# Designed miniproteins, single chains, continued (4), part 80

Each design is a single chain, and the fold is of that chain. pLDDT is the mean over its residues in the fold that is shown.

## One batch from the design tools (miniprotein)

Design m14773
Fold by ESMFold2-Fast:
Structure m14773 (fold): chain A 80 residues (1-80)
Amino acid sequence: MEEALELLREGLREALRLASEGKFDEAIKVLEETIKRIESLDIDPFDREVLVSLALAALSIFKSHKDAPTSKFAETLKSL
């Protein structure tokens, strides 16, 4: 669980950095890769589902980038 949470945090930080540079396509790819890595982990199925759902929510926000400024992503990351 802790390892999967760290993967999600790392992916979100990198995606936020790319998004702050206007590289939304690259930020989306980072989140998609993070989801695949979490799915490959041998962790509790419930924990996996929760973490994948959180990553998918972040991915949705990034795809709606015009309505999701960097400050919103930073606030979400702090709550993790």
Scores: mean pLDDT 72

Design m14774
Fold by ESMFold2-Fast:
Structure m14774 (fold): chain A 94 residues (1-94)
Amino acid sequence: SRREEERAQAREYLARLDASTEKAIAEHPEERLEIEGVRLALEGAAVLVIDGDVERARRLIEEAVRLFEEAGRPDLARFVREQWEELLKLYEER
């Protein structure tokens, strides 16, 4: 079914994202927190859109925000919060 195909594509996307994240951390270990934050934010968005698991998505986004704040990147933390609020509104209005 189309939904099963979409879940398969999401799993493939997350597997490729994990590989890209590990490579990015190996090449830029000084940016580990920012790279992990981006990975968690993207996983949170995927969990919301594909699985509809709002609570799991929220936890992933909150952890991403925490990592950006720990990295001294309040700009990225704010951006992720604002994008999450917009994505959640769009999801709830469908």
Scores: mean pLDDT 82

Design m14775
Fold by ESMFold2-Fast:
Structure m14775 (fold): chain A 81 residues (1-81)
Amino acid sequence: MEPEMSEEARKRLEELENKYKDAPEEEQRKKTKELLEKLIEEGLLSEEGKEYVRNLIELEEMREAGVPEEELRKFIEEARK
């Protein structure tokens, strides 16, 4: 279900998850967003992977902006189509 990405991109995500596994959820989300933005900038993702990652970044930005969980769920449902 996760779109194809380079081995390097996958490794960086796993290393980030392991490094911040015991950190507060807010910090984990922030660090994940930072890594996802870097993966887009470095060209380590396919076009489908870039869309998926952009959607994840947008979800986190909406959450940080205080968008209600109901609206976040609608965004996720729309992105799945």
Scores: mean pLDDT 70

Design m14776
Fold by ESMFold2-Fast:
Structure m14776 (fold): chain A 87 residues (1-87)
Amino acid sequence: SALEKAREAADKLVEAVRAGDWEAAAKYEKEFLELAKPLIEAGDKEMLKLLVETQLRLLDAVAEREPSLAAEVEEARAKLEEELAKL
């Protein structure tokens, strides 16, 4: 399914960011958004939930690599957790 393919792309995106492989991260972000965007625009709440969960995982990966961004990451995390709780 599109959801399964998007989850695979999301997992690869998070792994690429954790590894600092920004070329792979850009590739998998594009693959994820191409799968997710039309379904989210159509009102697919499961795909929207996957997008929010993936953004939270990406914030964790960014915080691990760039500790100087910790405050900005925590602010973004709080907003995303609020959005996820409303889904």
Scores: mean pLDDT 85

Design m14777
Fold by ESMFold2-Fast:
Structure m14777 (fold): chain A 60 residues (1-60)
Amino acid sequence: MVKFPKVDISKLTPEQRDEYIDVAAEAVARAILALFGDNQEELDKIYEEEVKRIKEILKA
């Protein structure tokens, strides 16, 4: 089971919301592309990278 950090968008500043949306949209696009290739390792890497990026946005 994949653990994704829970993000409460209502608690974000407008700037943090914009960054989060951009990061999430990029992650979704990359994950879709990975699903059509040799996908399992690629999906794990995408998930790990996006979790790190989201945590950095929330710290700011």
Scores: mean pLDDT 67

Design m14778
Fold by ESMFold2-Fast:
Structure m14778 (fold): chain A 111 residues (1-111)
Amino acid sequence: MEEKIKEAQKLYEEAKKLLEDNRPAFVAAAHAAGIVLGPEEGKRLREAIDKALNGSVEEAYKALTEAVEIVRRLAEAMAQRDPSLARFAQGVRDTLEKVAELFKKALELLK
């Protein structure tokens, strides 16, 4: 029980560090999503990132799942129009998916 709590805390800290270290890329992705997918989608991505940074582990996981979906749609929309922006969006998606997996593992350790 105590060992699982320590492991969950370590995963949570690693997830938060990845979010903070990549914050400029997430802000850029939200701006691009606002231009390509519309201002509401850019706002949703920004709010999802803020919830992931400042919310509970469960709220963070749900918010990251939404952020991944928005960035996936951005990458798909730009695949033929701007392959460089599509690759950037794919990189952001990969990072967000990694962070979501860390939060998911932390939640699974906390029975």
Scores: mean pLDDT 83

Design m14779
Fold by ESMFold2-Fast:
Structure m14779 (fold): chain A 91 residues (1-91)
Amino acid sequence: MILEDERKRRLLELEIELSLATMSYSSLMLEDIKEEEKKKIKELLEKSQKLMDELRDAVNDPSTSQEEFDKLSEKLKKQIEELKKEIKKAE
């Protein structure tokens, strides 16, 4: 059975992770970093935000299968991890 509360909990966990990464990004943009690194990190942030919107839509759609939800949440988690990695690399 699909548990709506379980999906909302996973969404919230990923929203917290993306929020933390976004704060780190905002802090980094106040530093003197290379323009190429700024562009790369911004593109990763935008991709993460788009995947988050897709995951929110999936949570709000009761027809979304567990497999599709899991695939989207895993994809977003990996994207947030890549974003965090590039932010740390630019520091």
Scores: mean pLDDT 81

Design m14780
Fold by ESMFold2-Fast:
Structure m14780 (fold): chain A 124 residues (1-124)
Amino acid sequence: MPRILVVDDDPEFRARMAALLRAAGYEDITVASSGDEALAIARLHPIDLILTDEKMEGMSGIELIERLREEGLGDVPVIIITGSTDEATIQRYLDAGADAVVHKSASDEEIVATVRAALAKAAA
């Protein structure tokens, strides 16, 4: 069973994402309220996928990707959740090393499909 880390400083959105992934059959869900907490968890536990907000207290989603890479954890797939519809912003996240980008307003089905695809690609 893959271990998924959900990172968001919004407790309601974080709880919703964790519940959605558990309902989709992912039983090993860990949550973090900041990039620093996410890094601390990833250092102590093998994480198979990170789903992170683009903007967090103290650390952005891009900065989290950069810090994971610096610490030898860059092989972990990262999905950035964004409120932006701007193509240039989405491309910037992909160029920074995000494996996928998904809208905060995406359907539950789209979010789950994106997670499934990222995990499948990492397992290949």
Scores: mean pLDDT 84

Design m14781
Fold by ESMFold2-Fast:
Structure m14781 (fold): chain A 71 residues (1-71)
Amino acid sequence: PDIKKGIEAAREAAKKAREEGQEEAAKALEEAVKYLEQGDVHSAAEHLGRAIDLATGEAKKAAAEAARALA
């Protein structure tokens, strides 16, 4: 897993979710970033999965990229 790449991808996804008005997806992505910065990959993965379920369009694609970096 590439934690640094995962953090960068999750931040980009959160930015896109906010730009597209996807508030709940953006909050979930921001929580995932916080947990990744703390080294809590398990909690981060739960929030990232929720963000992927909630997100649409480019934000969903970006969230999926973050999940791939962490696999």
Scores: mean pLDDT 83

Design m14782
Fold by ESMFold2-Fast:
Structure m14782 (fold): chain A 64 residues (1-64)
Amino acid sequence: PKVSPEAIEQVRKYAKEKYGVELTDEEAAEVYHRALRDMILNGLSGTEALDRALEEVVARRKAA
């Protein structure tokens, strides 16, 4: 599913402010989709879901 430009910008801003990382549009969209799914399936708060998604995406970047 397509992610809005505003959602991508909000995810990028959160990642920069909290983790000091610059996300690509693709990485920001992945974080958004992972967080949304975690919120729906596991009942996590938005910040908890974003933190988990960011940790996974950043770990994959480090491993690559």
Scores: mean pLDDT 78

Design m14783
Fold by ESMFold2-Fast:
Structure m14783 (fold): chain A 73 residues (1-73)
Amino acid sequence: VQAAQQQVAQAHAAGQLSDASYQFAMDQLNYWSTRGLTVADMVAFARRMRAMNISDDDRGWLGSVFAQVMQAQ
């Protein structure tokens, strides 16, 4: 998850990611880093991301990064 946290931080610093998307992603990655990742976490993440008022570009970018985290377990 650390690599994903760095990618999210860099994208936000470069202005490629909104504050809302950045906060959501960092909160989620920090949660997974402390508790581990489960199928229930994947479902909750998908539900939260769908409910967020963020751009489709942000949603797509975050989806790709989080897919990498989920596949690495």
Scores: mean pLDDT 73

Design m14784
Fold by ESMFold2-Fast:
Structure m14784 (fold): chain A 101 residues (1-101)
Amino acid sequence: AQEKIRQDMQIFGDVVFDEMSDLLLEVAEENKDKSLEEKREAADRYLEEHWEELKERIARKISEATGAPFEELLEILLSSKSYGEAAQKVTEYIQKRVAEE
């Protein structure tokens, strides 16, 4: 169970990293001359503004990679207002799914 959870969480992290890395690189480049605090605030704002657009794509890729039902993953992501909330909820979902199998 522990190994399966770690593998599924790694896949989730990889999918989110791939989808968000391009967006974060653009934000970093636009804000390269600003303070570290301003860069962090800009990145957080960008992720929140574009989170709705990423939810379906992330849910689909996680479903394809882990075999988890797309509809359940999409519901979790749609209920999340931020990436942090989504990551926590997906972690809980994966843990429950592995425990039930």
Scores: mean pLDDT 69

Design m14785
Fold by ESMFold2-Fast:
Structure m14785 (fold): chain A 94 residues (1-94)
Amino acid sequence: SLKTLIVKTANLFSDGGLELSISIRKEDGVTTVTITITSDGETYTFEATGENVSDQQLIDFFNKLIDIAKEYLKTKDKQEFIENVKKLMEEFEK
């Protein structure tokens, strides 16, 4: 059997002192998503894991994350943005 390790890291969003980076690691059928948010000099790190996560589940996750970023661009509410990302990560752990 082959062990597959995939690590992808991207800066997804930067606006007015708010930055979001994402890292995805897939190893032995386990997918780990790590999101780091830097806001006004404070850093928040969220991690979520899932077994046998499909490409469609990851696409759906990224689409929801993009919608959260779009909402932030309208409201400029950094606290709401952080809470929405946290909630998205909690939903991925289910």
Scores: mean pLDDT 76

Design m14786
Fold by ESMFold2-Fast:
Structure m14786 (fold): chain A 84 residues (1-84)
Amino acid sequence: SMKTEYTVSKNAEKKEIRPGVYEVTLGDVSGEVRIIHETADRIVVDTTDPDLAAAAGSLNMKDGEVREVLDLKGNVIARVKFEA
């Protein structure tokens, strides 16, 4: 998908399976992702799947926040807006 922008109304859920590696679920999107760094406005993840990246990007977001999701190369692979 060439879409880089997502609007979500629910936070993804995560389960740690190894240090820094999580099973992330948001609706029908689920997968293993390594989270390298997380702040309110940016998250760095080890995935090239934009839907899984967007799911990871929704973690711990608050209403009205916008977060950029970056891959390990520093490319923005998703932008997530939280609207409750």
Scores: mean pLDDT 81

Design m14787
Fold by ESMFold2-Fast:
Structure m14787 (fold): chain A 63 residues (1-63)
Amino acid sequence: SSALQAELEKARERIRAAREAARRASAEATSPLEQRRYQILGDASEGVGEILESSSRLGYKNS
């Protein structure tokens, strides 16, 4: 539905913002372990964004 497509777009925007926040936190972290934890969080956020993008393309298209 168009409403679901709009919600998925908002979710993708939130994921992009979360990824950027994780990147900044990683850059500001003072220990290598903390930097790695924030990098993993950023990567996980990107993975969720990919799933949402795929759902928007495949789940709500005719083909």
Scores: mean pLDDT 70

Design m14788
Fold by ESMFold2-Fast:
Structure m14788 (fold): chain A 86 residues (1-86)
Amino acid sequence: MDRVRYGTLAQVAQRGLQYLRDQFGIDVPVTTITPQDSTDDARRVTQQRGRTLFSTLTDQATPDQQQQVRDVISQSAWDQLRQIVS
C-alpha cells in the first residue's frame, strides 16, 4: 500500500471519530491528519488513527453506533483499517 492510500485511510478513520463526536457526543481526540513524506510514517499514522477509532468504538459506543460508523466510513475502509491495526 502506498503513502497516499495510507493517508486516505487515516482521514477516513478521523471521519469516523468526528461522526461519533458530532452525532453521539462521544469525547474523541481532535487531530489534524497531514500528508506524510514516507510510506512508513503514513502507515504509522494510519495505524494510530485506526487504533484510536476501534478503541473508542469498543469502550464508548453501542453496537448500533459501531454499525453506523462502519456504514459512514464504508465496509471496505473498515476492513482495511482492521488489517492495518492487526
Scores: mean pLDDT 77

Design m14789
Fold by ESMFold2-Fast:
Structure m14789 (fold): chain A 107 residues (1-107)
Amino acid sequence: SELEEELRKMARELGLDEEVIELPPEELAVRIMIEALRKGDRELAIRAAEIYLEIHKEDETVKEIQKLIPDTPEGKIIRALTYELAKANPEKSLEEHIEAAKGIVEK
């Protein structure tokens, strides 16, 4: 997959360990987003978020999240993180996950 190869290239550019680079594309995209944000590479974080959202584009929860968060570069990162948090804890509301995702991006 061209997207998978792009993610692995981004991970190597960030200096991520081989164990992380060999993760499934959806998990790798999340790790790249977090590491890029930590290093202040917002452009790389945005691109990883775009790839993550493309992988999950047919998911109904992603479509609902897209209605709640503006289609800005920062909004793409918030959308991706919100969906990841929603998968990890489906018992919490989307509004709670959006607030948590904003907190991660605003650091």
Scores: mean pLDDT 86

Design m14790
Fold by ESMFold2-Fast:
Structure m14790 (fold): chain A 67 residues (1-67)
Amino acid sequence: MSVEELIQAGKYDEAIEKYKRGAEEAEALGNPQAVADLYRGLATAYRLQGKNDEAAEWEKKADEARA
């Protein structure tokens, strides 16, 4: 199942896990744009769970990854 399908199904924990794995892979490949996009996906998934503090941390990391 894609990350988008997981979010649509309300499976936020599974979506977060996939985003974390994708970010690790993107970091290993040296793709900062992909890392930033995946960190934003993490922030969105945490926000949808009501975990606003964790969402804010991932948004900050996404901004730093693009710098």
Scores: mean pLDDT 81

Design m14791
Fold by ESMFold2-Fast:
Structure m14791 (fold): chain A 86 residues (1-86)
Amino acid sequence: MEELVKEMRSTASWPLDEQIRAYQRLLQLTLGVPPVAEAELRRFEEEIRGMSDEEVEARMEEMVRAGAPLRTLVAYALAARRLQAE
């Protein structure tokens, strides 16, 4: 766990896909969040693609207030991060 956190800090220069994979493993080990399926990421990416950064943040806050499960919040955050790198 602690080693993985240190690796995440040193992976800033890694390709984004490798950073996302390392981040998912960190979340699984620390919070018990299962790996997000590619189909879930694609669905959120299609939703986010037309949105501004402010709209993406507002949508996340809305989901948190609506009591969305942590897994869903993680999927949305990862999809947003992946699209920002396009």
Scores: mean pLDDT 67

Design m14792
Fold by ESMFold2-Fast:
Structure m14792 (fold): chain A 79 residues (1-79)
Amino acid sequence: SKIDELIKEAEELSNRIIAILKRAVEAGRPLSPEEQAELNALMAQLRKIIEELRKLMPEEEVNKFLQKIEARIQAVRDA
């Protein structure tokens, strides 16, 4: 379904975001300008996918999914 495709795209984008952040954290360095630009682009794409999901799914379900993604991203930043 379109919902399943959007969820898969959001998960793939989230994994790419996490990989960029994790690479910098594990190296003990700040993000490079190139990594910051890529991160910003991926975050914008993720927000667009979440907006599309809000049109197709109940708000409570989208918010639960978004909270799970945000928690995964924050866990890497806190490490």
Scores: mean pLDDT 87

Design m14793
Fold by ESMFold2-Fast:
Structure m14793 (fold): chain A 61 residues (1-61)
Amino acid sequence: SPLLDKTLELVREAYKLAVESKSPEAFKVLQDGFFKMGEAKSLEELLKIAEETLKKLRDIV
């Protein structure tokens, strides 16, 4: 699925940014994002949460 592939790419980028930053705030954003992704009801919602999580991480690292 193109949506799933895109979501996994964004998740990998978010994880990499958080790990490389070594920031407690970055890990908190990543953790909150993963919890929201677990509650997603569709692939479209999952993708949106992944995009929002990555955007937040880029703003703080």
Scores: mean pLDDT 84

Design m14794
Fold by ESMFold2-Fast:
Structure m14794 (fold): chain A 67 residues (1-67)
Amino acid sequence: MSKALLEALEILSQETGLSQDYLLSVLQHYKDEPAESLARFLESMSGKQLSQAALEALETALQELRA
């Protein structure tokens, strides 16, 4: 796993309260979906609005998983 992906999962985990393993599983499964769609999904699962930093981390994680 790349350092960029690990850092992105850490930020998303802190923002959502979801585990890094769960987030990796979800993002790997839905990596071809738009980042906006996944942001809405994570917000619905966590009950929390994602910060700008979390949205940027989500885009980074998806880029790493698509490579």
Scores: mean pLDDT 83

Design m14795
Fold by ESMFold2-Fast:
Parts: sequence; C-alpha cells; structure tokens
Structure m14795 (fold): chain A 78 residues (1-78)
Amino acid sequence: MEAPEVPMTLEQVERAAKALEELSKQGKDSPEDIKEALIKAGVPEEQAEHLAWIMEKHGISAGTLARTLRNAVEESRE
C-alpha cells in the first residue's frame, strides 16, 4: 500500500473520533466543521482535509466518520 504521508497515531485517531462524535451531537455535518474539529483534535491539516474531502464526496456524516475511525482504532489494536 502506498502511504507516503505519516499516518495518524492511534491516540490521534481516537481524539478525532471523539471530536466528530461531539460534532455529530451538535448536528454539524459540513466538511469545514469536520476539518476544524479534526485539526483541533491534533490531526495534521493534510489528513483533516483529505477526510473532509472523502465525506463531501461520499455524503458521509460526522457521526458515520466517527464510527469508522473508532472501528479503525479497534481493528489496529487487535
């Protein structure tokens, strides 16, 4: 797999998932809100922008992205 950019740490992914869960509770699903929440959670700007782009492209909600990130953390730990 080609992943030239440094991947997010599991801790950063967990923080991002929690930030997105809070955003989902507030009913905020815009790519801009998601990008800002990810950056505030310590996600690198490039990664935050890429995730926001995926969400916009596929119509993914903040809650759906949060669930996906939580599943990725669990999978990576096992």
Scores: mean pLDDT 72

Design m14796
Fold by ESMFold2-Fast:
Structure m14796 (fold): chain A 62 residues (1-62)
Amino acid sequence: GDMEKAKEAAYRAAKEALEAGEGPQAAGRWSLDAAEKEGMTGDDADRAAKAGLVRALHELGI
């Protein structure tokens, strides 16, 4: 998968989790799952997930 698509998917998943009232830990799990569904594995999945989560937290002021 495309790393930039994985980061975008992770961001959207994290944002949805946080807006649904889930905590950052749950948002992190949602973002990792989204990155893996975009074809990222291992360290690349972690990198995409963390980038997406950080972006979502920053956008929501957390």
Scores: mean pLDDT 86

Design m14797
Fold by ESMFold2-Fast:
Structure m14797 (fold): chain A 94 residues (1-94)
Amino acid sequence: MKEYIMELVFAGAEMGVYAMLMKSLKLYTGDEELAEEGIEIASEAAEFVKRKLEEAKKGTEEEARKKAEEAKKKAEEAKKKIKELAEKIKEKGK
C-alpha cells in the first residue's frame, strides 16, 4: 500500500519538474507556443496523477496498485510528448 502511494507522489512531483523545465525553455528561448503546450501537458498529467492519488487513498490495496499503474502510464506518455516538444524548441534555435 505505502509503496503505491509513494509511486503516485513521485509521479506527480516528476510532472512538476517537467512543467518547470518547459517554463525555463520558454524564458530562455522565447518559444511561447511549444513551451506553453509542454506546460499544459505536464499540468494535465499532474492533475490526473493527483486525482488517482486521492482515489488510491480511499480504495483497497489492489485499487491503489491499479491507480498507481494508470498514473505512471499517463506520466510516461506526458514525458514522451514533452521531450518531443523540447527537441523541436532546440531545433528552432539553430
Scores: mean pLDDT 81

Design m14798
Fold by ESMFold2-Fast:
Structure m14798 (fold): chain A 94 residues (1-94)
Amino acid sequence: ADAYDRTMDEFLRQQRELDALTGELIRELAAIDPGLAAEVAAAYQALQKSASYGSVREARRLAGEALDLLRRDPQKGLEAARRLIAHMRAIAAD
């Protein structure tokens, strides 16, 4: 494959990782704050309609950070989840 094909493979990998992390985050948030879990799910669906490679990579980073923080410090995890929602909504609005 050429450079374009390799970039597309990397983008698809980032999307798969984001999907997995977002799914885990939604599941764990549903036990603590089901309203916030629903907001993450809605924001992720909106992002999926307009996602670029850069937006997917940053969303993956934020989702992983929110999940890690939620497991260590639930209040900081909830704040990180709100940052993820804001990022995904901002990208979807563009």
Scores: mean pLDDT 80

Design m14799
Fold by ESMFold2-Fast:
Structure m14799 (fold): chain A 62 residues (1-62)
Amino acid sequence: SSMAESLAGAAYLEGLEAGGEEAARRAQKDAFTAASNAPDEKTAAELAGKAAREALERYGAG
């Protein structure tokens, strides 16, 4: 939980800088979900980062 929250928070801040508020919120939600479903901390970080990047590509460019 705390790790998923930390990864989601990092994704939100990166999203704000890259794509603005909507992209940041989506990156935060997707990163949190990915991290929460991961079997370990390393996988959580990798999946959260991937989810955040995909959200920024989808919502940050428009």
Scores: mean pLDDT 80

Design m14800
Fold by ESMFold2-Fast:
Structure m14800 (fold): chain A 81 residues (1-81)
Amino acid sequence: MEEELREMAEKTKAVYEQVRNSDLSTRQALLDENDDVLSKLASLIENSKELPPPLQELLAHLEALAEKGREENLKEAEEKE
């Protein structure tokens, strides 16, 4: 289980980095293709209290990074007139 969670976190990290460095078309395709992995990662983060601390920290960091980027983009759009 812990190894599977670690592998899922690494896959999510790789997908996030690919999305970040891709053009708009490729980015959307990558997100759509890996929606199940991202969804599972979110569920694992919610249950992270049962996971080893290093894995909890990794999952929390990945989720925080993704949310921060999303919120920053949203705030910039809301602040523009």
Scores: mean pLDDT 59

Design m14801
Fold by ESMFold2-Fast:
Structure m14801 (fold): chain A 64 residues (1-64)
Amino acid sequence: GIKEELHRKILELIALQLRRIGLEFDLEHIPLSPAQRAALEAEIQRLDAEIAKLQEEIAKLEAL
């Protein structure tokens, strides 16, 4: 049902947010080559897009 779908999407959102926090930590605290930095920044941008999509889907389900 809607509640189970909402629960699954919230857990997925939390997992993606934790992954993003880890990558931001790596960018700030780990010495990286320019190529490694660019790769992590690209992954963060991909995660930001997926997080935004999930947030919109959650908001639509909450409106039901």
Scores: mean pLDDT 87

Design m14802
Fold by ESMFold2-Fast:
Order: C-alpha cells, then structure tokens, then sequence
Structure m14802 (fold): chain A 83 residues (1-83)
C-alpha cells in the first residue's frame, strides 16, 4: 500500500509536476488496489494499462476515473488489478 503511494507520487512528480493534496490506497477483493488521489490538475492522467510491481506482484491500471471536487481540485481514482 505504501509502495504504490510512493510509486504514484514519483510518477506524478516526474511526469506532470502534480502535487497530491491527499492520498489513500485500499485493497480490493481479488487482490486488487484502489488508489484515490486529490490533485489540482488533470495533466498526465494517461494511466490506463500501466503495470506496477507491488510486494512482488504485478498489477495493471484497469480503470482511471476523474471526479471534479469543490475548490477546483480533482479526485483521481485508479483501480489496479492483478495480471
């Protein structure tokens, strides 16, 4: 869970200069993960189909949802599923 947060922060920092206002990660049934990230910009959100290695397992981003929030921020929800 912390490894995926670190990976996501590194990816966002490197690609778009996006600073996360809040982050959470939770495990899903079937060994997947849901990452929820509050961001100020939607630049560089072409995350779909990317693979991430976490705790010796390979997971793929199968869904990326962007929801506008109050105060001009966005909630980014990324679903990762086992390959």
Amino acid sequence: SQDILKTLLTMWAHRSGIRAAALSVRELDGGGLLAEIEVSSTEGLDFLGRKIEIDGKTLEATSVEVTPLADGRYLLRVTFKPV
Scores: mean pLDDT 68

Design m14803
Fold by ESMFold2-Fast:
Structure m14803 (fold): chain A 80 residues (1-80)
Amino acid sequence: SPERRLEAVRRAADAAIKTADQAIKSNAPVELLKRIKNTLDLLIEEAERLREHMPEGADEVISRLKEAKKKIDEHIKKLE
């Protein structure tokens, strides 16, 4: 169901956002930060596919994933 898929995407998003925050705090290598960013992009794609069925829930998850991606981008710029 769309609701079950949204719950799965939320759980994956929460884990990926936590991983992103930990990687930034630990000054992880740029290559690892880029890999985490790719995971965030895949989750944004999944959430966007749910937008047709669960627009409010999908938009909330997309917003949080984009915020995490922005933090990674800002941190990479400081390292480069």
Scores: mean pLDDT 87

Design m14804
Fold by ESMFold2-Fast:
Structure m14804 (fold): chain A 92 residues (1-92)
Amino acid sequence: DYSPEEAKALKYFTDTIISGDLEGLELLVEAARELGEKAREFLEILEGLIDAVKNGDEEKYNELLSKLFLWADENPEVTLEIAMRAYELRNR
């Protein structure tokens, strides 16, 4: 079971990606960049998702959203690190 803080961070991560909240997505970019190589694939997908949101490309957004959640399911530990760091950055 996740701690209350981990659960809040994962909810923020999920809500941000589903809603296409650009401010929140940029915090996920910052968190992923700080983690470096282990988050590289996540960062590439996320940057594509941000471009799709900015361009109103709903088809590409849905494709990349699915790809991002599949990556997150395959990389739960790195996903938690990204989520926790982004949540900390939001509360600065």
Scores: mean pLDDT 87

Design m14805
Fold by ESMFold2-Fast:
Structure m14805 (fold): chain A 83 residues (1-83)
Amino acid sequence: MTMLTKEELEERLRQLREEVDRLIALLRAEGRDATAARIEELRDEYFPKIEALIEAGKLEEAVELMKEFVARVQAVLAEDLAA
């Protein structure tokens, strides 16, 4: 059983946000503005939804949405590398 607390998920979300913001900054520094913008759109869509689920105590749904977000970011990066 996944014994994740609300506080642990809030901390994970904060760390994930920092990682994503660093990735966006790196992509922009490398001139990959279109890829950076796609990741920013995903961040701005997913993070408020994840925060709302954590606040509501829907921790399993929050974890699933975080995993979906990471998979979407990975797909964007894979498409960028293939182009």
Scores: mean pLDDT 83

Design m14806
Fold by ESMFold2-Fast:
Structure m14806 (fold): chain A 77 residues (1-77)
Amino acid sequence: MKLKLTVEAPEELAETLLEAAVAMLEAHGWKVLDASVEGGTATVVAEVSEEDAEKLSGKSATVVSDGVEIKISVEEA
């Protein structure tokens, strides 16, 4: 099953966060199919197990790190 991970961050951090997200997803055994960054938005499409898709699809989180707000969302692709 395909999941779309979207990370919204300041433009200066989006590319670094995209690279980190791809590395983390691949470390978890996910197959990254597409990865892109446009401005403050980094998007990754990955092929995942149905179990992981069921657990993560529709989830979102907002993380504040060093005064920087990072929004992460996961949806079916």
Scores: mean pLDDT 80

Design m14807
Fold by ESMFold2-Fast:
Structure m14807 (fold): chain A 55 residues (1-55)
Amino acid sequence: RAEALLRAAVESARNGDSGEAMAERLRQAGASQSVADRVASASLAEQAELVREEA
């Protein structure tokens, strides 16, 4: 579940969504604010890793 949420957040970020918009979606999906904040922060780092993987 958490891993799937992280992947969705990373895809959202790659499509140009802001971290705040991503966190809002995670909260609506049932994540707590603490989890949403962590995933939003982690998604920025994951986005950088995904860009490296694609490059």
Scores: mean pLDDT 61

